# Ledger of designs, part 44: designed miniproteins, single chains, continued (4)

Each design is a single chain, and the fold is of that chain. pLDDT is the mean over its residues in the fold that is shown.

## One batch from the design tools (miniprotein)

Design m13510
Fold by ESMFold2-Fast:
Structure m13510 (fold): chain A 57 residues (1-57)
Amino acid sequence: SQLQQISDQSRQNSNQANRLRDDGLRNPDNRQQLIDQATQQNQDSARIVSQARRDSR
């Protein structure tokens, strides 16, 4: 189902966001930027899942 695929994609995006956050903590020069990018990706993933849930009604 498309919902399953979207869910899997969201998990992969969240994993990448977590890695960017960890890399940001190790590199203080780019730390804030990487954290912001990770946060935005997590929010986008949550929105995709919410929209898919609504569309699958």
Scores: mean pLDDT 71

Design m13511
Fold by ESMFold2-Fast:
Structure m13511 (fold): chain A 83 residues (1-83)
Amino acid sequence: SAREKARELTEEQAALISTLPAAEIERLIAEAEATGAAALSGPAELRARYAELAVEALRALAAGDTERATELLVEMYRLVEEA
């Protein structure tokens, strides 16, 4: 299911991010914000929403909020399925 995939990815990403220094996590968030929708294909509205969710997911992972990150990843999977 989408939630099971999101949970697995959240756990993997949380483990990876936990090994990074705070400055690197902040850099990744800033890069995601700057790159945003430009890195994605598809309709502009869906690209913008996906980019917004990706930034929020990175912030949640950086804060150790794996529940919030999982919910954001589920929403991202739903957007991809609608595209």
Scores: mean pLDDT 69

Design m13512
Fold by ESMFold2-Fast:
Structure m13512 (fold): chain A 64 residues (1-64)
Amino acid sequence: SAEAMGEAVRARVEAAARELGIDTTGLSTLELLERMAEVDPALAAELRAEAERAQKEGVRQVLS
């Protein structure tokens, strides 16, 4: 489902951010990606592209 896809993307972003030493508490997926871009811009760009595709094609109904 779109919800499961959105949760999977969020979990992946949180796992990557945690490996970079970023506190994931209270931050949106976009805020996490912005913080990750300061440390690893290439990884942040790849994950941002995945998150944006999920939002545009399936997750909008859950996030709206």
Scores: mean pLDDT 72

Design m13513
Fold by ESMFold2-Fast:
Structure m13513 (fold): chain A 93 residues (1-93)
Amino acid sequence: AEMTLERFREAREAALEFKKTEPELYQEGMKLIEEDPGKGANKVALLFTKHTGSKEEGSRLGAGLQVEYMDKAIEEAKQKKEEEEKLKKLLEE
């Protein structure tokens, strides 16, 4: 678990740095993941491999964007659930 989390953290950090240097390509990559979450990461890896000239870097960036997308979706779902639970507690007073 810890080794996997460290690898995902490094991939996410690389993707966030890429967002600063290549914001248009980052946005295009995120859109590809949003349109097809199952295959989008592979499409992004190919796009970034063509841009960077490195399959390893393209794959890392693709994984990082997928992690960022999933993390954001999970956090948004969690916040919505916590808001619903707070409302229920207020109604139980």
Scores: mean pLDDT 74

Design m13514
Fold by ESMFold2-Fast:
Structure m13514 (fold): chain A 65 residues (1-65)
Amino acid sequence: GMSREEGTRAVRELFPELSEEEAEIAGLGLAVIANSSEASVEEIAEGVRKYGTAEELVGLGKSAE
């Protein structure tokens, strides 16, 4: 599964405007999605980039902490 660190790296590439703290929280959100889905990491990242927002990932990450 995706670690929080792997999710944070992906979030930094998708949303470079986020602070380090926001990217770490959003990275946890992305990791939760990846570990709860049968989709590949690449498919999840593409879906988030096309249909998701940075704010939604940060919200999910805060809920998971």
Scores: mean pLDDT 71

Design m13515
Fold by ESMFold2-Fast:
Structure m13515 (fold): chain A 87 residues (1-87)
Amino acid sequence: SRKEQAEQLLRTAEAAAKLLESKGKKEEAKRVRELGEKAAKALEEGDEEELLRYLKEMYEVLAEALEDDEAVKASLEEDVKLLEKKL
């Protein structure tokens, strides 16, 4: 259901934000959470254009935040994999 997909999206965004916070990137973490919430709402409302826009922005924030840190990037990939295993 759209609600289950939105909950999964929020969990993914939260995992990413928490990882960024653990590395001292609090502003990027806040932005990822904000974009995750907006994307989840767009998904529940069936607004495909807004969903894609917010997902793109969230990805861009993550890519910029992880540009100089391979360890943070590896940890993010691991958290996403752990989330997938529980679905």
Scores: mean pLDDT 75

Design m13516
Fold by ESMFold2-Fast:
Structure m13516 (fold): chain A 97 residues (1-97)
Amino acid sequence: PPLGVEGLTEEQIQESREAQYQANLELIPAVVQSVLDAGVRMTVSRVDETTLSFDSVEQDGRSRSFPPVDGERIRMDSPEGAERLIEELKRTVQAAL
């Protein structure tokens, strides 16, 4: 990407967004535990720059896959991204369970 902001490199911009993304992902396990307590554990993983995968795993290692979520649409690079992701998780789990 050739466009910088005020002389910032694309790498510096990506690092800033990545830090927020990472912070939002770190909030997810606590909230997921409140929704999926017994026999089910939900993991959120970043597949690519904008795509998040949702997987539920039982204690014996069996997994279920859910449709991927557009991380850009829910603004994972923003402070509200964690709330949006939690809403998506709850909706997906309720539809599947």
Scores: mean pLDDT 64

Design m13517
Fold by ESMFold2-Fast:
Order: structure tokens, then sequence, then C-alpha cells
Structure m13517 (fold): chain A 106 residues (1-106)
């Protein structure tokens, strides 16, 4: 079943993304690297929450991201973190849309 094989590949990709975030956190040596990784992780969580219609989780993640921006030393860093966050959220939302489409074709 091609749809089932594609779902298994998406599950493997999501697991690799989670493992990659863990490795990036562990290897972050500067405050800027830590902030960038955390922005990407929060964006990924936001995209998934939006795909699932989880309003409580959306509000939680958005609040955590605003708290993260307060740690940023300059406006340029804040703009970069917003870009990372929004890009990760769009990518996560698209992955969840693909999952839903594949599940509908099972």
Amino acid sequence: DPAREQLERLDALEKRIEESFENLRKNSRTELERLAVEAAELGYELGRAKANGDQEKIEEVEKRFEELLEAAPTEEVRETLRYIYETAAEAALELERRRAELLANL
C-alpha cells in the first residue's frame, strides 16, 4: 500500500526531526544557537498544534515564544528568531496536512 509506506516514511521523518532537535540542543554552545534551536522547536510545536486545532496548545506555544524573544539581545536577533519560528511552523503544518491526506487514502 503506497499510502501506508508514505505514512511510515513520515513517521520516520518526524522521529528524525525530534532526534535532530535533541542533538542540536545538546550541541548548542552559544546563547544565540540555543535561542535559534528553541525557536525552531516552538515553531514545530505551533505548526502541529494548528494542524490539530489545539487552541490551548497554540496559546501555550505562542506565550513561550514571546518569553523566548525577551531573552534576545537585539531586535535583529528577534527578527531572525521570528523567521525561524514561522518557517518551522509552516513546515510542521504542511507535514501534518500530508499525513491527513495519506490517512484519508487508506
Scores: mean pLDDT 84

Design m13518
Fold by ESMFold2-Fast:
Structure m13518 (fold): chain A 65 residues (1-65)
Amino acid sequence: LSPEERQKLAIKAVAYSIRGVGAELEGNLEEALKDYKKAIDLAKQIGETFPAVEKRAKELEEKLK
């Protein structure tokens, strides 16, 4: 990945994490989980992790089973 591509992916990852928080606050747990998973996948592409987002996604997965 170029530095520019890495920066774009980082921004998208943060944006999806914010969307997930918003969806969760509205009680839209399925949408929140989708947004958190997208954020995690984007972070993974640039070799990063989102521990807080990963924890929330895991909690939502258990709740939605």
Scores: mean pLDDT 82

Design m13519
Fold by ESMFold2-Fast:
Structure m13519 (fold): chain A 88 residues (1-88)
Amino acid sequence: SKAEYEARLRKLIKDMEEALKEWKEYKEAVEKNPEDKKAVIKYIAAALRLIGSAFEAKILIKKYPDSPLAEEAQELLARAKEAGLGID
């Protein structure tokens, strides 16, 4: 149903926003100190989480292309791509 897709997409948007913020934070930390093993692990974990959520969001957007949530998800995907995430 529409409500189920909107609920799932809303959750993915939140998960992607959190993962993107974390990925950017730890990417900067790793660039400043590559020897910080904890930061490296968190950077990789955030990248994997962001990639997974992004692919699922792309699938859901195709079912909901005219939704404001689809537009929000597309904007977030564009921001992730601009930040260096190769997801297309």
Scores: mean pLDDT 81

Design m13520
Fold by ESMFold2-Fast:
Structure m13520 (fold): chain A 92 residues (1-92)
Amino acid sequence: MIKVTVTELEAARKMYEEKGIDALVADISAYSVEDAYDAVMDAIKRAEEEGKEEVILGDSRSEEEREEYKKAAKKAAEEAGAEFVDEYISIK
């Protein structure tokens, strides 16, 4: 089962450095909320095609904007049968 993690962009980059090719990592900061669902579904499909079990989505948006994106990402992950993990832990 694919694991989809949403987190701060810097945290996502660090996870990529630690996991390397074992995870699919994407910067979603430029995607609209409407595009977020499709982008997450595409990332899950690419991870499955590449034999990866993790998708890490990095986001640099404000807290309010993150809630809408998180909701779209969770919906996409659940509909794709993936595990959804919220790792937005950065304090400013």
Scores: mean pLDDT 73

Design m13521
Fold by ESMFold2-Fast:
Structure m13521 (fold): chain A 120 residues (1-120)
Amino acid sequence: SMEEVKEKIKELGKKAIEALKKKDFESFSEYFSEMISELVSYLVKNNLLTDEERLEISKLLNEFEDAIKKKDLEKAIKYIEELISLLKKLKERHPEAKELLDLTIEILKEMLEILKEILK
């Protein structure tokens, strides 16, 4: 259900944020990827995501993971911003997913604020 996915996204987002605050970028990347995979799985199951959109998200996740592995926080920030932009477009096309997408976008924005503070 959407409520079960929302709770899982909140839990994974919280774990990702706690890892970020500790500068544990490996754990951050793992929880981040798991959180987005849960979102994508729900969207695909409910026929709300096209194959093109799924591939675009997959590409952004791979580029994000590579950036974190290389400790390129500026690129990691850029890929999260691109993901937020993509999720906002999904909201316009699928109002029925708005609550879940808004929750995910809010968590991603909190991650961006923390990453930008680390980069200073």
Scores: mean pLDDT 89

Design m13522
Fold by ESMFold2-Fast:
Structure m13522 (fold): chain A 81 residues (1-81)
Amino acid sequence: MKLLDVSKHTVLGVQPAAPGSNTVKVGVQDANGVNYIVTLRRLPTRDILGGPAYEVVSTEKASQEEIERIRAETLAWARAA
């Protein structure tokens, strides 16, 4: 499975993992304005710079309302941090 290609998609929001989960949901929009939710799972390995590594678990087509919800949750969590 290929990793998320940021050159083809605009990141709209990130829903952080629930307590006890190693998964993250990312809302993205392609060049045609179609919205997707990408589920990423954190790997036990680190990247070449020592940061966390992730793999793509699933990609699902999303409505604009679902993307706005993820964006709102992302902003709320950023304000809480």
Scores: mean pLDDT 64

Design m13523
Fold by ESMFold2-Fast:
Structure m13523 (fold): chain A 82 residues (1-82)
Amino acid sequence: MSDIQQRIQTLRTGIRNYGRDIDQARQNNDIDSLQRVRGDLQVTSSVADSYAQDYPDYRDEFQQIRQQSQNLINQVDDIISS
């Protein structure tokens, strides 16, 4: 597996883990954990955007990861604002 393919798998695993962390934090009314996950997702989105520019052959995969990060950020914002 190439380094870039390994990065894609790591980011995808991170997205799945953040989704679970959000669900758990929501159940526990843990706003501090939600804000931390939101920050981590913003970093993930920025990293994915940078890799999409640097690795055109994997642009679609990184754009998908960025979109998934943004969707989870929106989910966190909805929970915190409610």
Scores: mean pLDDT 88

Design m13524
Fold by ESMFold2-Fast:
Structure m13524 (fold): chain A 85 residues (1-85)
Amino acid sequence: SSIKKLEELLKKRKEIAREIARELDIAAISFTISLYTTNPEVAREDLRRMGVSEEEIEKIEKFIKENPNPSDEELRELAREILER
């Protein structure tokens, strides 16, 4: 019974860790996209290094051209869409 309780706790911890990792990925991607306002070449290179596809980078660059002063919420939403690909 104690082993079964530990297994359930470890499963729940893994689920929480996955949620935290997702939020960190969203924060990292949204921050990198925000760099387009100051260093677009650095932002592009960092996105490539993070594994964002050229097609997704093109969509991001189009979004930034249409929305040159994006809110933190818009950046986080765009980051979520990239992660759900």
Scores: mean pLDDT 84

Design m13525
Fold by ESMFold2-Fast:
Structure m13525 (fold): chain A 82 residues (1-82)
Amino acid sequence: SHLDELAERYIKAGEKLIEVGEKLLAQHPESPLVQELRDEIERVRKAIERLKAATSPEEKLQAIQELLDEMVRLLKLIRKLQ
């Protein structure tokens, strides 16, 4: 379904943001933002797992929104470290 295609695209986008965040953690291990970045990477991972576990259309829509919110927060942290 279109919703399943959207879910897969957002999961892949979230996974790419995690990769960028982890690279920045390795490059800036002494940054005061390290703990916030670690926490937000884990929130994105949890949001991805919730979306993968979602079975109903309502669960998938909620999980997509939660993943998008966490991805926006992670992107803001990434931009502060670049």
Scores: mean pLDDT 89

Design m13526
Fold by ESMFold2-Fast:
Structure m13526 (fold): chain A 76 residues (1-76)
Amino acid sequence: AVTQQVVQAALKEASLVLGKEITLLGYKASGAFTQGQITQALVAYFKALADVRGELKGVPLYLDQESTLTLDVQVN
């Protein structure tokens, strides 16, 4: 099961890699995944968005065929 602690730890690590301040506002999770899988998916997603700022709702992360994470975040 995905916990808020695992999601927060992944966001902190991704924020350091990306040089951004990314704050968790909410999440929905289905399936089981590791902090590393979430961090990798977050880094890939935010790299593709370039220099984005502000509130993003419904950020979809597909971690495997049975595991999804949807995030609401504030980017500064």
Scores: mean pLDDT 79

Design m13527
Fold by ESMFold2-Fast:
Structure m13527 (fold): chain A 90 residues (1-90)
Amino acid sequence: AEAAFERLKEEARRRLEERGIRPSEEQVETVAMAAANAAVHPDDAVRTATEAELLSLGMSPEEARAAAEVALELSREHPDLAREVAQAMM
């Protein structure tokens, strides 16, 4: 579970940097957790909650929306990693 979460964090950081965002460690963790949550929760609920949390962590509305989409993309691209992390949290 820890290794799976670290892998999701690495992928989240890379994807956010590709979108021109320089995320803090806390912002990267939020996106990685959102990717895990997307494996077990509806996409719209995860997107809304993730955008709100990232806004509270200092992202602009545009960056928060982009980062929430990164979380959903990571969940789809790495479904086994996302599910492993989600199950470890339950």
Scores: mean pLDDT 85

Design m13528
Fold by ESMFold2-Fast:
Structure m13528 (fold): chain A 119 residues (1-119)
Amino acid sequence: SKSEAAASATGGAIAAVGAATSGWLAAKKGGTEEGKKYAEEAIEKANEAGLALAKAADSGPEEGKKLGEEATEKAREAGKYAEKAAEASGGNGEQGIKEARDSGRGAELAAKHAAEKAA
């Protein structure tokens, strides 16, 4: 169960980073300052989500659930900001928005799974 929790945490962190990266790349291609700011926020939230997931996987059941909830919220925020970055960037908006949304949802589900396995 601990190795399963660690694998789920890693998957969630990768998904969150993917969402942030999609937003950042879209913002960079679009060249908007607003898009860049959203992309930076997405990366920050994705990193926080990954760290919380890693802690959740290595925690006891009660603390693991709490950290898993925190990771889920941070992953959701990362996806939201990546989506805003893609929207602000033009050019790649539709594909970037879809990728950011899908990645954010994946990270949220992975965080929930990691929290469940930690229990």
Scores: mean pLDDT 67

Design m13529
Fold by ESMFold2-Fast:
Structure m13529 (fold): chain A 85 residues (1-85)
Amino acid sequence: SKKEAAYQVALELAGVLSRAKEDGLVVQELNLILSEALDAIASGDTQKAVDLLNKLRELAERHLPPEIAEEVNAKLQKLIDTITS
């Protein structure tokens, strides 16, 4: 299902975040936003999920190394495309 596909992409995204060597507080904040986005997906609030995923993208680009931020952005775009298709 579309929700199952979204959860799979979210697991891939969490895997990328786990490889970040940045401040643990930043990584915790990113994981909290991802968790809130998953709750929004589960409740069918697609707009809230997209807004949260875009916030995650902004924070990742500011705080993560460019290489990791690029991987995160790719997974975020795939997740957004999955839930909006």
Scores: mean pLDDT 83

Design m13530
Fold by ESMFold2-Fast:
Structure m13530 (fold): chain A 92 residues (1-92)
Amino acid sequence: SKLLEVLDEVAEHAAEELADHPELARRLQEAAKRLREAIENKDREAIEEALEELRRAIAEVARALGLPEAEAEAGAEATVGALRKALENPPP
């Protein structure tokens, strides 16, 4: 799945871009891994829980990188919304 490949890329890039914030990189990587495992298991409840954890991790990263709280929260929600939409409409 291309979505699983994107999640792996996000985990790899988090380590590079968040070198000054290793705890945030780890949280983002753990959230992405949990989402990947939930998708592979086709567990809808686990997917929704993992998406919410990923949203929180993305918002925390954005705030650490200097984005205002409202913009960080909106960006995280938009990112997770796009992922949820991709999961509901997988390519044939």
Scores: mean pLDDT 75

Design m13531
Fold by ESMFold2-Fast:
Structure m13531 (fold): chain A 109 residues (1-109)
Amino acid sequence: MEAAIRAVADEFRAALAESEERVRAGERELVFGALDRASGIQFALELTLSADGTSLSATVRLYDAAGREVASVDVGTLPVDASAEERLAFLARVRAAVDAVTAAALAKL
Protein backbone atom coordinates (compact mmCIF):
# COMPACT_ATOMS: atom_id res chain seq x y z
CA MET A 1 0.00 0.00 0.00
CA GLU A 2 2.60 2.63 1.05
CA ALA A 3 4.84 1.95 -2.00
CA ALA A 4 1.80 2.15 -4.33
CA ILE A 5 0.68 5.50 -2.82
CA ARG A 6 4.21 6.91 -3.26
CA ALA A 7 4.48 5.58 -6.84
CA VAL A 8 1.16 7.11 -7.97
CA ALA A 9 2.06 10.42 -6.27
CA ASP A 10 5.39 10.48 -8.17
CA GLU A 11 3.54 9.81 -11.48
CA PHE A 12 1.13 12.70 -10.73
CA ARG A 13 4.06 15.06 -9.90
CA ALA A 14 5.75 14.10 -13.20
CA ALA A 15 2.53 14.85 -15.11
CA LEU A 16 2.19 18.21 -13.30
CA ALA A 17 5.76 19.09 -14.35
CA GLU A 18 4.80 18.28 -17.98
CA SER A 19 1.67 20.46 -17.63
CA GLU A 20 3.82 23.35 -16.32
CA GLU A 21 6.12 23.08 -19.39
CA ARG A 22 3.07 23.06 -21.70
CA VAL A 23 1.67 26.20 -19.99
CA ARG A 24 5.09 27.92 -20.37
CA ALA A 25 5.02 26.97 -24.09
CA GLY A 26 1.65 28.80 -24.44
CA GLU A 27 -0.53 25.67 -24.31
CA ARG A 28 -3.62 25.34 -22.11
CA GLU A 29 -3.57 23.46 -18.79
CA LEU A 30 -3.69 19.65 -18.91
CA VAL A 31 -6.51 18.12 -16.83
CA PHE A 32 -4.93 15.03 -15.31
CA GLY A 33 -4.87 12.09 -12.87
CA ALA A 34 -2.61 9.12 -12.22
CA LEU A 35 -3.45 5.43 -11.75
CA ASP A 36 -1.18 2.68 -10.40
CA ARG A 37 -2.52 -0.24 -12.43
CA ALA A 38 -0.97 -2.93 -10.19
CA SER A 39 -2.72 -1.70 -6.99
CA GLY A 40 -5.65 0.17 -8.58
CA ILE A 41 -4.82 3.27 -6.47
CA GLN A 42 -5.65 6.52 -8.30
CA PHE A 43 -4.95 10.22 -7.87
CA ALA A 44 -7.50 12.53 -9.54
CA LEU A 45 -7.61 16.27 -10.14
CA GLU A 46 -11.37 16.93 -10.14
CA LEU A 47 -12.66 20.15 -11.65
CA THR A 48 -16.21 21.53 -11.20
CA LEU A 49 -17.46 24.45 -13.30
CA SER A 50 -19.25 27.25 -11.39
CA ALA A 51 -22.96 27.88 -12.09
CA ASP A 52 -22.09 31.10 -13.99
CA GLY A 53 -19.41 29.32 -16.07
CA THR A 54 -16.58 31.70 -15.01
CA SER A 55 -14.44 29.53 -12.67
CA LEU A 56 -13.36 25.97 -11.95
CA SER A 57 -13.25 24.62 -8.38
CA ALA A 58 -10.50 22.04 -7.98
CA THR A 59 -9.99 19.14 -5.56
CA VAL A 60 -7.18 16.56 -5.46
CA ARG A 61 -8.43 13.13 -4.35
CA LEU A 62 -6.78 9.77 -3.74
CA TYR A 63 -8.95 6.67 -4.34
CA ASP A 64 -8.25 3.06 -3.33
CA ALA A 65 -8.70 0.07 -5.68
CA ALA A 66 -12.42 -0.10 -4.73
CA GLY A 67 -12.93 3.56 -5.75
CA ARG A 68 -13.27 4.78 -2.14
CA GLU A 69 -11.79 8.16 -1.18
CA VAL A 70 -8.71 7.78 1.05
CA ALA A 71 -7.84 11.49 1.31
CA SER A 72 -8.65 14.79 -0.43
CA VAL A 73 -7.54 18.44 -0.40
CA ASP A 74 -9.36 21.46 -1.84
CA VAL A 75 -7.03 23.36 -4.24
CA GLY A 76 -9.40 26.35 -4.66
CA THR A 77 -10.55 28.05 -7.86
CA LEU A 78 -9.11 28.79 -11.31
CA PRO A 79 -10.75 31.34 -13.72
CA VAL A 80 -11.75 29.72 -17.07
CA ASP A 81 -9.95 32.64 -18.81
CA ALA A 82 -6.85 32.32 -16.57
CA SER A 83 -3.52 33.73 -17.76
CA ALA A 84 -0.41 31.53 -18.08
CA GLU A 85 0.85 32.99 -14.77
CA GLU A 86 -2.46 32.14 -13.02
CA ARG A 87 -2.38 28.59 -14.48
CA LEU A 88 1.24 28.10 -13.27
CA ALA A 89 0.26 29.33 -9.77
CA PHE A 90 -2.71 26.91 -9.84
CA LEU A 91 -0.44 23.98 -10.84
CA ALA A 92 1.86 24.86 -7.91
CA ARG A 93 -1.21 24.66 -5.60
CA VAL A 94 -2.17 21.29 -7.16
CA ARG A 95 1.38 19.99 -6.46
CA ALA A 96 1.11 21.15 -2.81
CA ALA A 97 -2.30 19.41 -2.60
CA VAL A 98 -0.79 16.14 -3.98
CA ASP A 99 1.89 16.33 -1.26
CA ALA A 100 -0.75 16.99 1.45
CA VAL A 101 -3.05 14.16 0.22
CA THR A 102 -0.05 11.77 0.05
CA ALA A 103 0.98 12.65 3.65
CA ALA A 104 -2.63 12.28 4.91
CA ALA A 105 -3.03 8.88 3.17
CA LEU A 106 0.29 7.57 4.56
CA ALA A 107 -0.69 8.75 8.09
CA LYS A 108 -3.82 6.49 7.89
CA LEU A 109 -1.61 3.35 7.41
Scores: mean pLDDT 76

Design m13532
Fold by ESMFold2-Fast:
Structure m13532 (fold): chain A 55 residues (1-55)
Amino acid sequence: MRPPRLRLPGRLLSFDVRTRYDPERGLTLQSYSLELYDPERGRRRRFRRRGWRTH
């Protein structure tokens, strides 16, 4: 088995966190968006997540 080389993660192109309070529910909606560039493959990867938080 080959010893895998430790590589740095892809270059971060953008990271955005949005927080919106919903007064009817008394909850905060958080949205995360992340875009990474993989220089070895020459492509971009996008990650998005949404969740509810209590306030």
Scores: mean pLDDT 58

Design m13533
Fold by ESMFold2-Fast:
Structure m13533 (fold): chain A 59 residues (1-59)
Amino acid sequence: GRAERAAERAEALAKGLSPEVEKVTREIAEKLREIGDRLDAAIKAGLDSEGIREALGGK
């Protein structure tokens, strides 16, 4: 999905940079993938934009 694409771009951008930057970028990429999965699940559950925001903020 879109979050997964963003994560891949971030990882590619960090490639060849300092080890610290690569580590931080990898952690951010993992979080982006997690958020994307949660959003996809909420949409499939029939939640609208407000319901998705509520589900993400409530947990």
Scores: mean pLDDT 70

Design m13534
Fold by ESMFold2-Fast:
Structure m13534 (fold): chain A 108 residues (1-108)
Amino acid sequence: EIEELLKKAEEHVKKGNELARQGKFDEAAQHYKEAASYYNKAARYAELVLGDKETAEKYRQIAADFYEKAADLAKGEERRNLYRQAWEVKGLSREEAEKKADEYVKKK
């Protein structure tokens, strides 16, 4: 089951990279968001089913990185939401994650 989640994540990463090369940044952002979601599901599986906290933290970090990559390509409210999701995956509360997302949007 975890192998299937990782395969789906990798498929979305490859498609996102291809779309980004074509300048289709909104579509690329959606694929990076899907990849992040699958890595987060893999992290949850590793933690809750396999009891492997180290592997779970690794996949949570990868999920956060792809949410941030999607946010960098997105605009407006979706950008804020994706930065928030990156921080929530890292274990911040909704309120803390929103504060961090606002800081990231303000930096550029």
Scores: mean pLDDT 84

Design m13535
Fold by ESMFold2-Fast:
Structure m13535 (fold): chain A 93 residues (1-93)
Amino acid sequence: MEEEIQKKIEELKKKAEDYKSNADKFRAHATQAKTERDNLVAESKAASGDPQKAAELDAKANEHARIATGYDAASQFYENKAKKYEEEAKKLE
């Protein structure tokens, strides 16, 4: 009986680690998208003498901002799942 409980704890901890790994991946993607956004915002400001070019760069910056928001939401979702499995494992200890 104790061996079955230990096996279940290990399985829950493995699921938590897998979800943490996914959260970290999406967090990295969000950071990259934010960097791309910030670079495009800077380029748009530098293009102040070309309103059309500035508007195109701002539109691209807004798209990367939306992508970053999506990745942040995905990261938070997986982090919440990891925490739930960690709490379930802790209850069995």
Scores: mean pLDDT 87

Design m13536
Fold by ESMFold2-Fast:
Structure m13536 (fold): chain A 61 residues (1-61)
Amino acid sequence: APEVVVTEATFVDKDGREVKITLTVTGNTLTITRTVGDEVFVSTRQLSAEEIEALRKDILA
């Protein structure tokens, strides 16, 4: 299974502020980080359903 996928994008807003977006996928965790000036937005989601399915397959083996 792939471990990590990281996508980074940096661009300048119309007001000359730098906007940085980072998307990271590690295991069953998706992390989205958006930084604009002093504002930092972090969203983290766990794919519990997929993790449960993976665990069930391990038990089946």
Scores: mean pLDDT 64

Design m13537
Fold by ESMFold2-Fast:
Structure m13537 (fold): chain A 90 residues (1-90)
Amino acid sequence: LVERYRALAAEMKEDMEKAAEELEKDPEAKEEIERAIAEAAERIHAGDLEGAEEALRRAVELLEKYLSPEAAEGLREMVRLLLERARELL
């Protein structure tokens, strides 16, 4: 699982860097994405993995406007793997 996540992260590095550069030009979108990620972190801390999945899915939807279709799918897969691992640890 960690190896698969690491491989996806490496493949997406360039696309994520480009997305970050574009987000610097849209502070409102950047703030909205950061809020969704913060909400997901809060939900994970509370043990609400379903709520965390919803918040992360929202963040991915916002990010996919700045990503290639392949990078957006990779990000969705990374989120799925993280949530699957979190469920295994509960």
Scores: mean pLDDT 72

Design m13538
Fold by ESMFold2-Fast:
Structure m13538 (fold): chain A 96 residues (1-96)
Amino acid sequence: KEFEELIKEFEEKLKKAAEAAIKGDEKKAEEYKKEAVELAKKAALLDEEAIEKVREIAEKIAEEYPEAAGIVAETAKEAIGAAEEALKKKAEELAA
């Protein structure tokens, strides 16, 4: 899938996680959070700019859903961490 589609899907999943958290559906919030993290990781492997876009999207969604700002921030942190780890592994493979 193209980079732009992965970033769009990340934003959609992050919004769904925020909405689920506000509704008290902890299980759905966690599922959408995990999906968002995997989408961010895939996007980063195509373009490292994904890390900056994840930060920007998380900031916008936290402003839109202030009651869910905690899960949005946590998801962004985990997504960035997963993306950085994936890029590190890719760099190690290229060095071999």
Scores: mean pLDDT 83

Design m13539
Fold by ESMFold2-Fast:
Order: sequence, then C-alpha cells, then structure tokens
Structure m13539 (fold): chain A 55 residues (1-55)
Amino acid sequence: MKKYAVVTEDGVVKVYDEEGNLLKEARFDSPEELRAILREFFAEGVDRVELHLPG
C-alpha cells in the first residue's frame, strides 16, 4: 500500500494511505527532528511528502 506524508506549519507530520486514511502522526520542534521523522517514514513505505504552508 502506497503512503504519503503531509507536513504542516503546526509542527505535525501526518501519514496517509492512497485512500486518504490517516495512519499516524508525529510532532516535530525542529528541522532536524522533521528530517529524522521523514527518514523513518520513508523506511516504512512513504513515497512522497507534501508541504502545506500558509499562502
């Protein structure tokens, strides 16, 4: 099953499946923590990351 991650300005990363079901979330307080979380999620099958920034 393919998965994707969404990073928000609130300091949260959420992982969804292809159907849009939330699988898990993690909080980060720094860019280095975000990189560590994303590395773990990529190892678990996350294929892409979307950035949701205020516009």
Scores: mean pLDDT 77

Design m13540
Fold by ESMFold2-Fast:
Structure m13540 (fold): chain A 110 residues (1-110)
Amino acid sequence: AVYEGSATGVDPATGDVVSVSARAEVDGNKVKVTATVTLVSGTSTITATLEIRDAEGNVVAESEPKAVAPGASATLVLEATLPPGRYTAVVRLTSESGHVRLLPLVSFEV
């Protein structure tokens, strides 16, 4: 099964304009999440991390962080084997000042 989601908006704390799209591909108990993060407008580099969270909000899988410079895009890929349940793919954005923003993008079932 394939699930898709996106978000675009302004972070009121930083003024950064971020666009994120995510795709979750579920094949039995195997999940592949791909997210593309674009810093459309900003003055500083942000850090993006892709997370899979369970129904309780616990992080069950996490990607390596990637830096996203103003005007640039980064693609994050996360693969996991998960027990049956409901999950959400979340992109965590960390500003240069350490402000953290969570963007839930797509919910999927295993």
Scores: mean pLDDT 85

Design m13541
Fold by ESMFold2-Fast:
Structure m13541 (fold): chain A 90 residues (1-90)
Amino acid sequence: SEVVERARAHARELGRQMATQPVEAVEAGLELILAEAAEVLSPEVVERLRELAEEALRAIRAGDAEAAAEAMGRMGELAARAALEQEAAA
């Protein structure tokens, strides 16, 4: 749980930082992250991560740094949980 909570906190901070960047650069970065996630996580988890990435991009386009931080935080939490569950299953 500590790992998941730290991942969420770090991803929230990343989301706030992303809100200050050009949206095109953020979109490209998120697509790279999703491509990397698709190599190690289940398709169902990747689909949920894509939905959260789209939410973060909408928040950034709207100038809502806190909403972007929240969406990125949820991405970090989901990715960390999925990675830990995958390691436990191996």
Scores: mean pLDDT 84

Design m13542
Fold by ESMFold2-Fast:
Structure m13542 (fold): chain A 80 residues (1-80)
Amino acid sequence: MKLSPEMERDVDEAMARIIVSVTRIAVSRLPDTPEVRQLGQQALQHALESARALREGDRDLALAHMQQSNAYLDQAEAVG
């Protein structure tokens, strides 16, 4: 169901903030090795791009970036 534009904006802003905050916390808990740090930075970059896409109203692009962020976090956990 289509929400009002005002409600969609408020939901997308809240989700954008949550995605970035949760990803920053997850990255901060990773082991401090060069390979893991590089993967963590890639995860954070994709989380920031997901947040940007949500703020611009592109939910499909936001989901794609969120999936990439999670894939990089999974790789970091597998290496660490």
Scores: mean pLDDT 83

Design m13543
Fold by ESMFold2-Fast:
Parts: structure tokens; sequence; C-alpha cells
Structure m13543 (fold): chain A 104 residues (1-104)
């Protein structure tokens, strides 16, 4: 399923971001977060709802796996360009994961 392929790739990138932060490699975490934002931007708008539903199902019970599509769409709506949205999204996601990891 195309929807499952998108969801699996997003989860792979989210796990790489978490691992990079846990290793203290914030530069690599930002690179993966930007790659994630760019990847989400390639998903057809009509499929984003279905991909978001699949992500919610696969990430149930994992507080580190944020609703990244919804976050990206909000950031995109508040940004002047796709480039600005990618930068803002990456910074927000990395900061959120850093905060969640400190609570454990």
Amino acid sequence: SEVQEYADKILELQKKIVEAIEKGDLEKALEYAKELAEYISTIPEELRLLVNQELARKSAGDALLAPVIALFEVVLSESKSIEEAIEKFAKLLVERIKRLLKEK
C-alpha cells in the first residue's frame, strides 16, 4: 500500500531523529528532521489524512512519535515559503523530542 510505504518511511525518519538526539548528535537530528519535512511535502495532499491515520495507528502508545504531518501542515500555513516551513518544522520537532527525553 502506498499509504503504508509513506507511513513506514516517516516512522523510520522519526526513529533516526530520536536516536541522533539520544547520541547527542543534534546536527544529525536536524538533518533527519529536515529530510522528514521534505518527505512529508512530497506526499499528495489527498493522501496526507490517510497517512496520518496510519501513523497514529502504528505509533499508539509511543509519546516520542509526534503527529508530524499535522505539525508540518500547521508550520507550513504560518510560513512564507516551503524552505522556511522545513527549517521551522525541524527545529520544533527536535526541541520537542529533546524535552520528552528529559522527562524520562
Scores: mean pLDDT 82

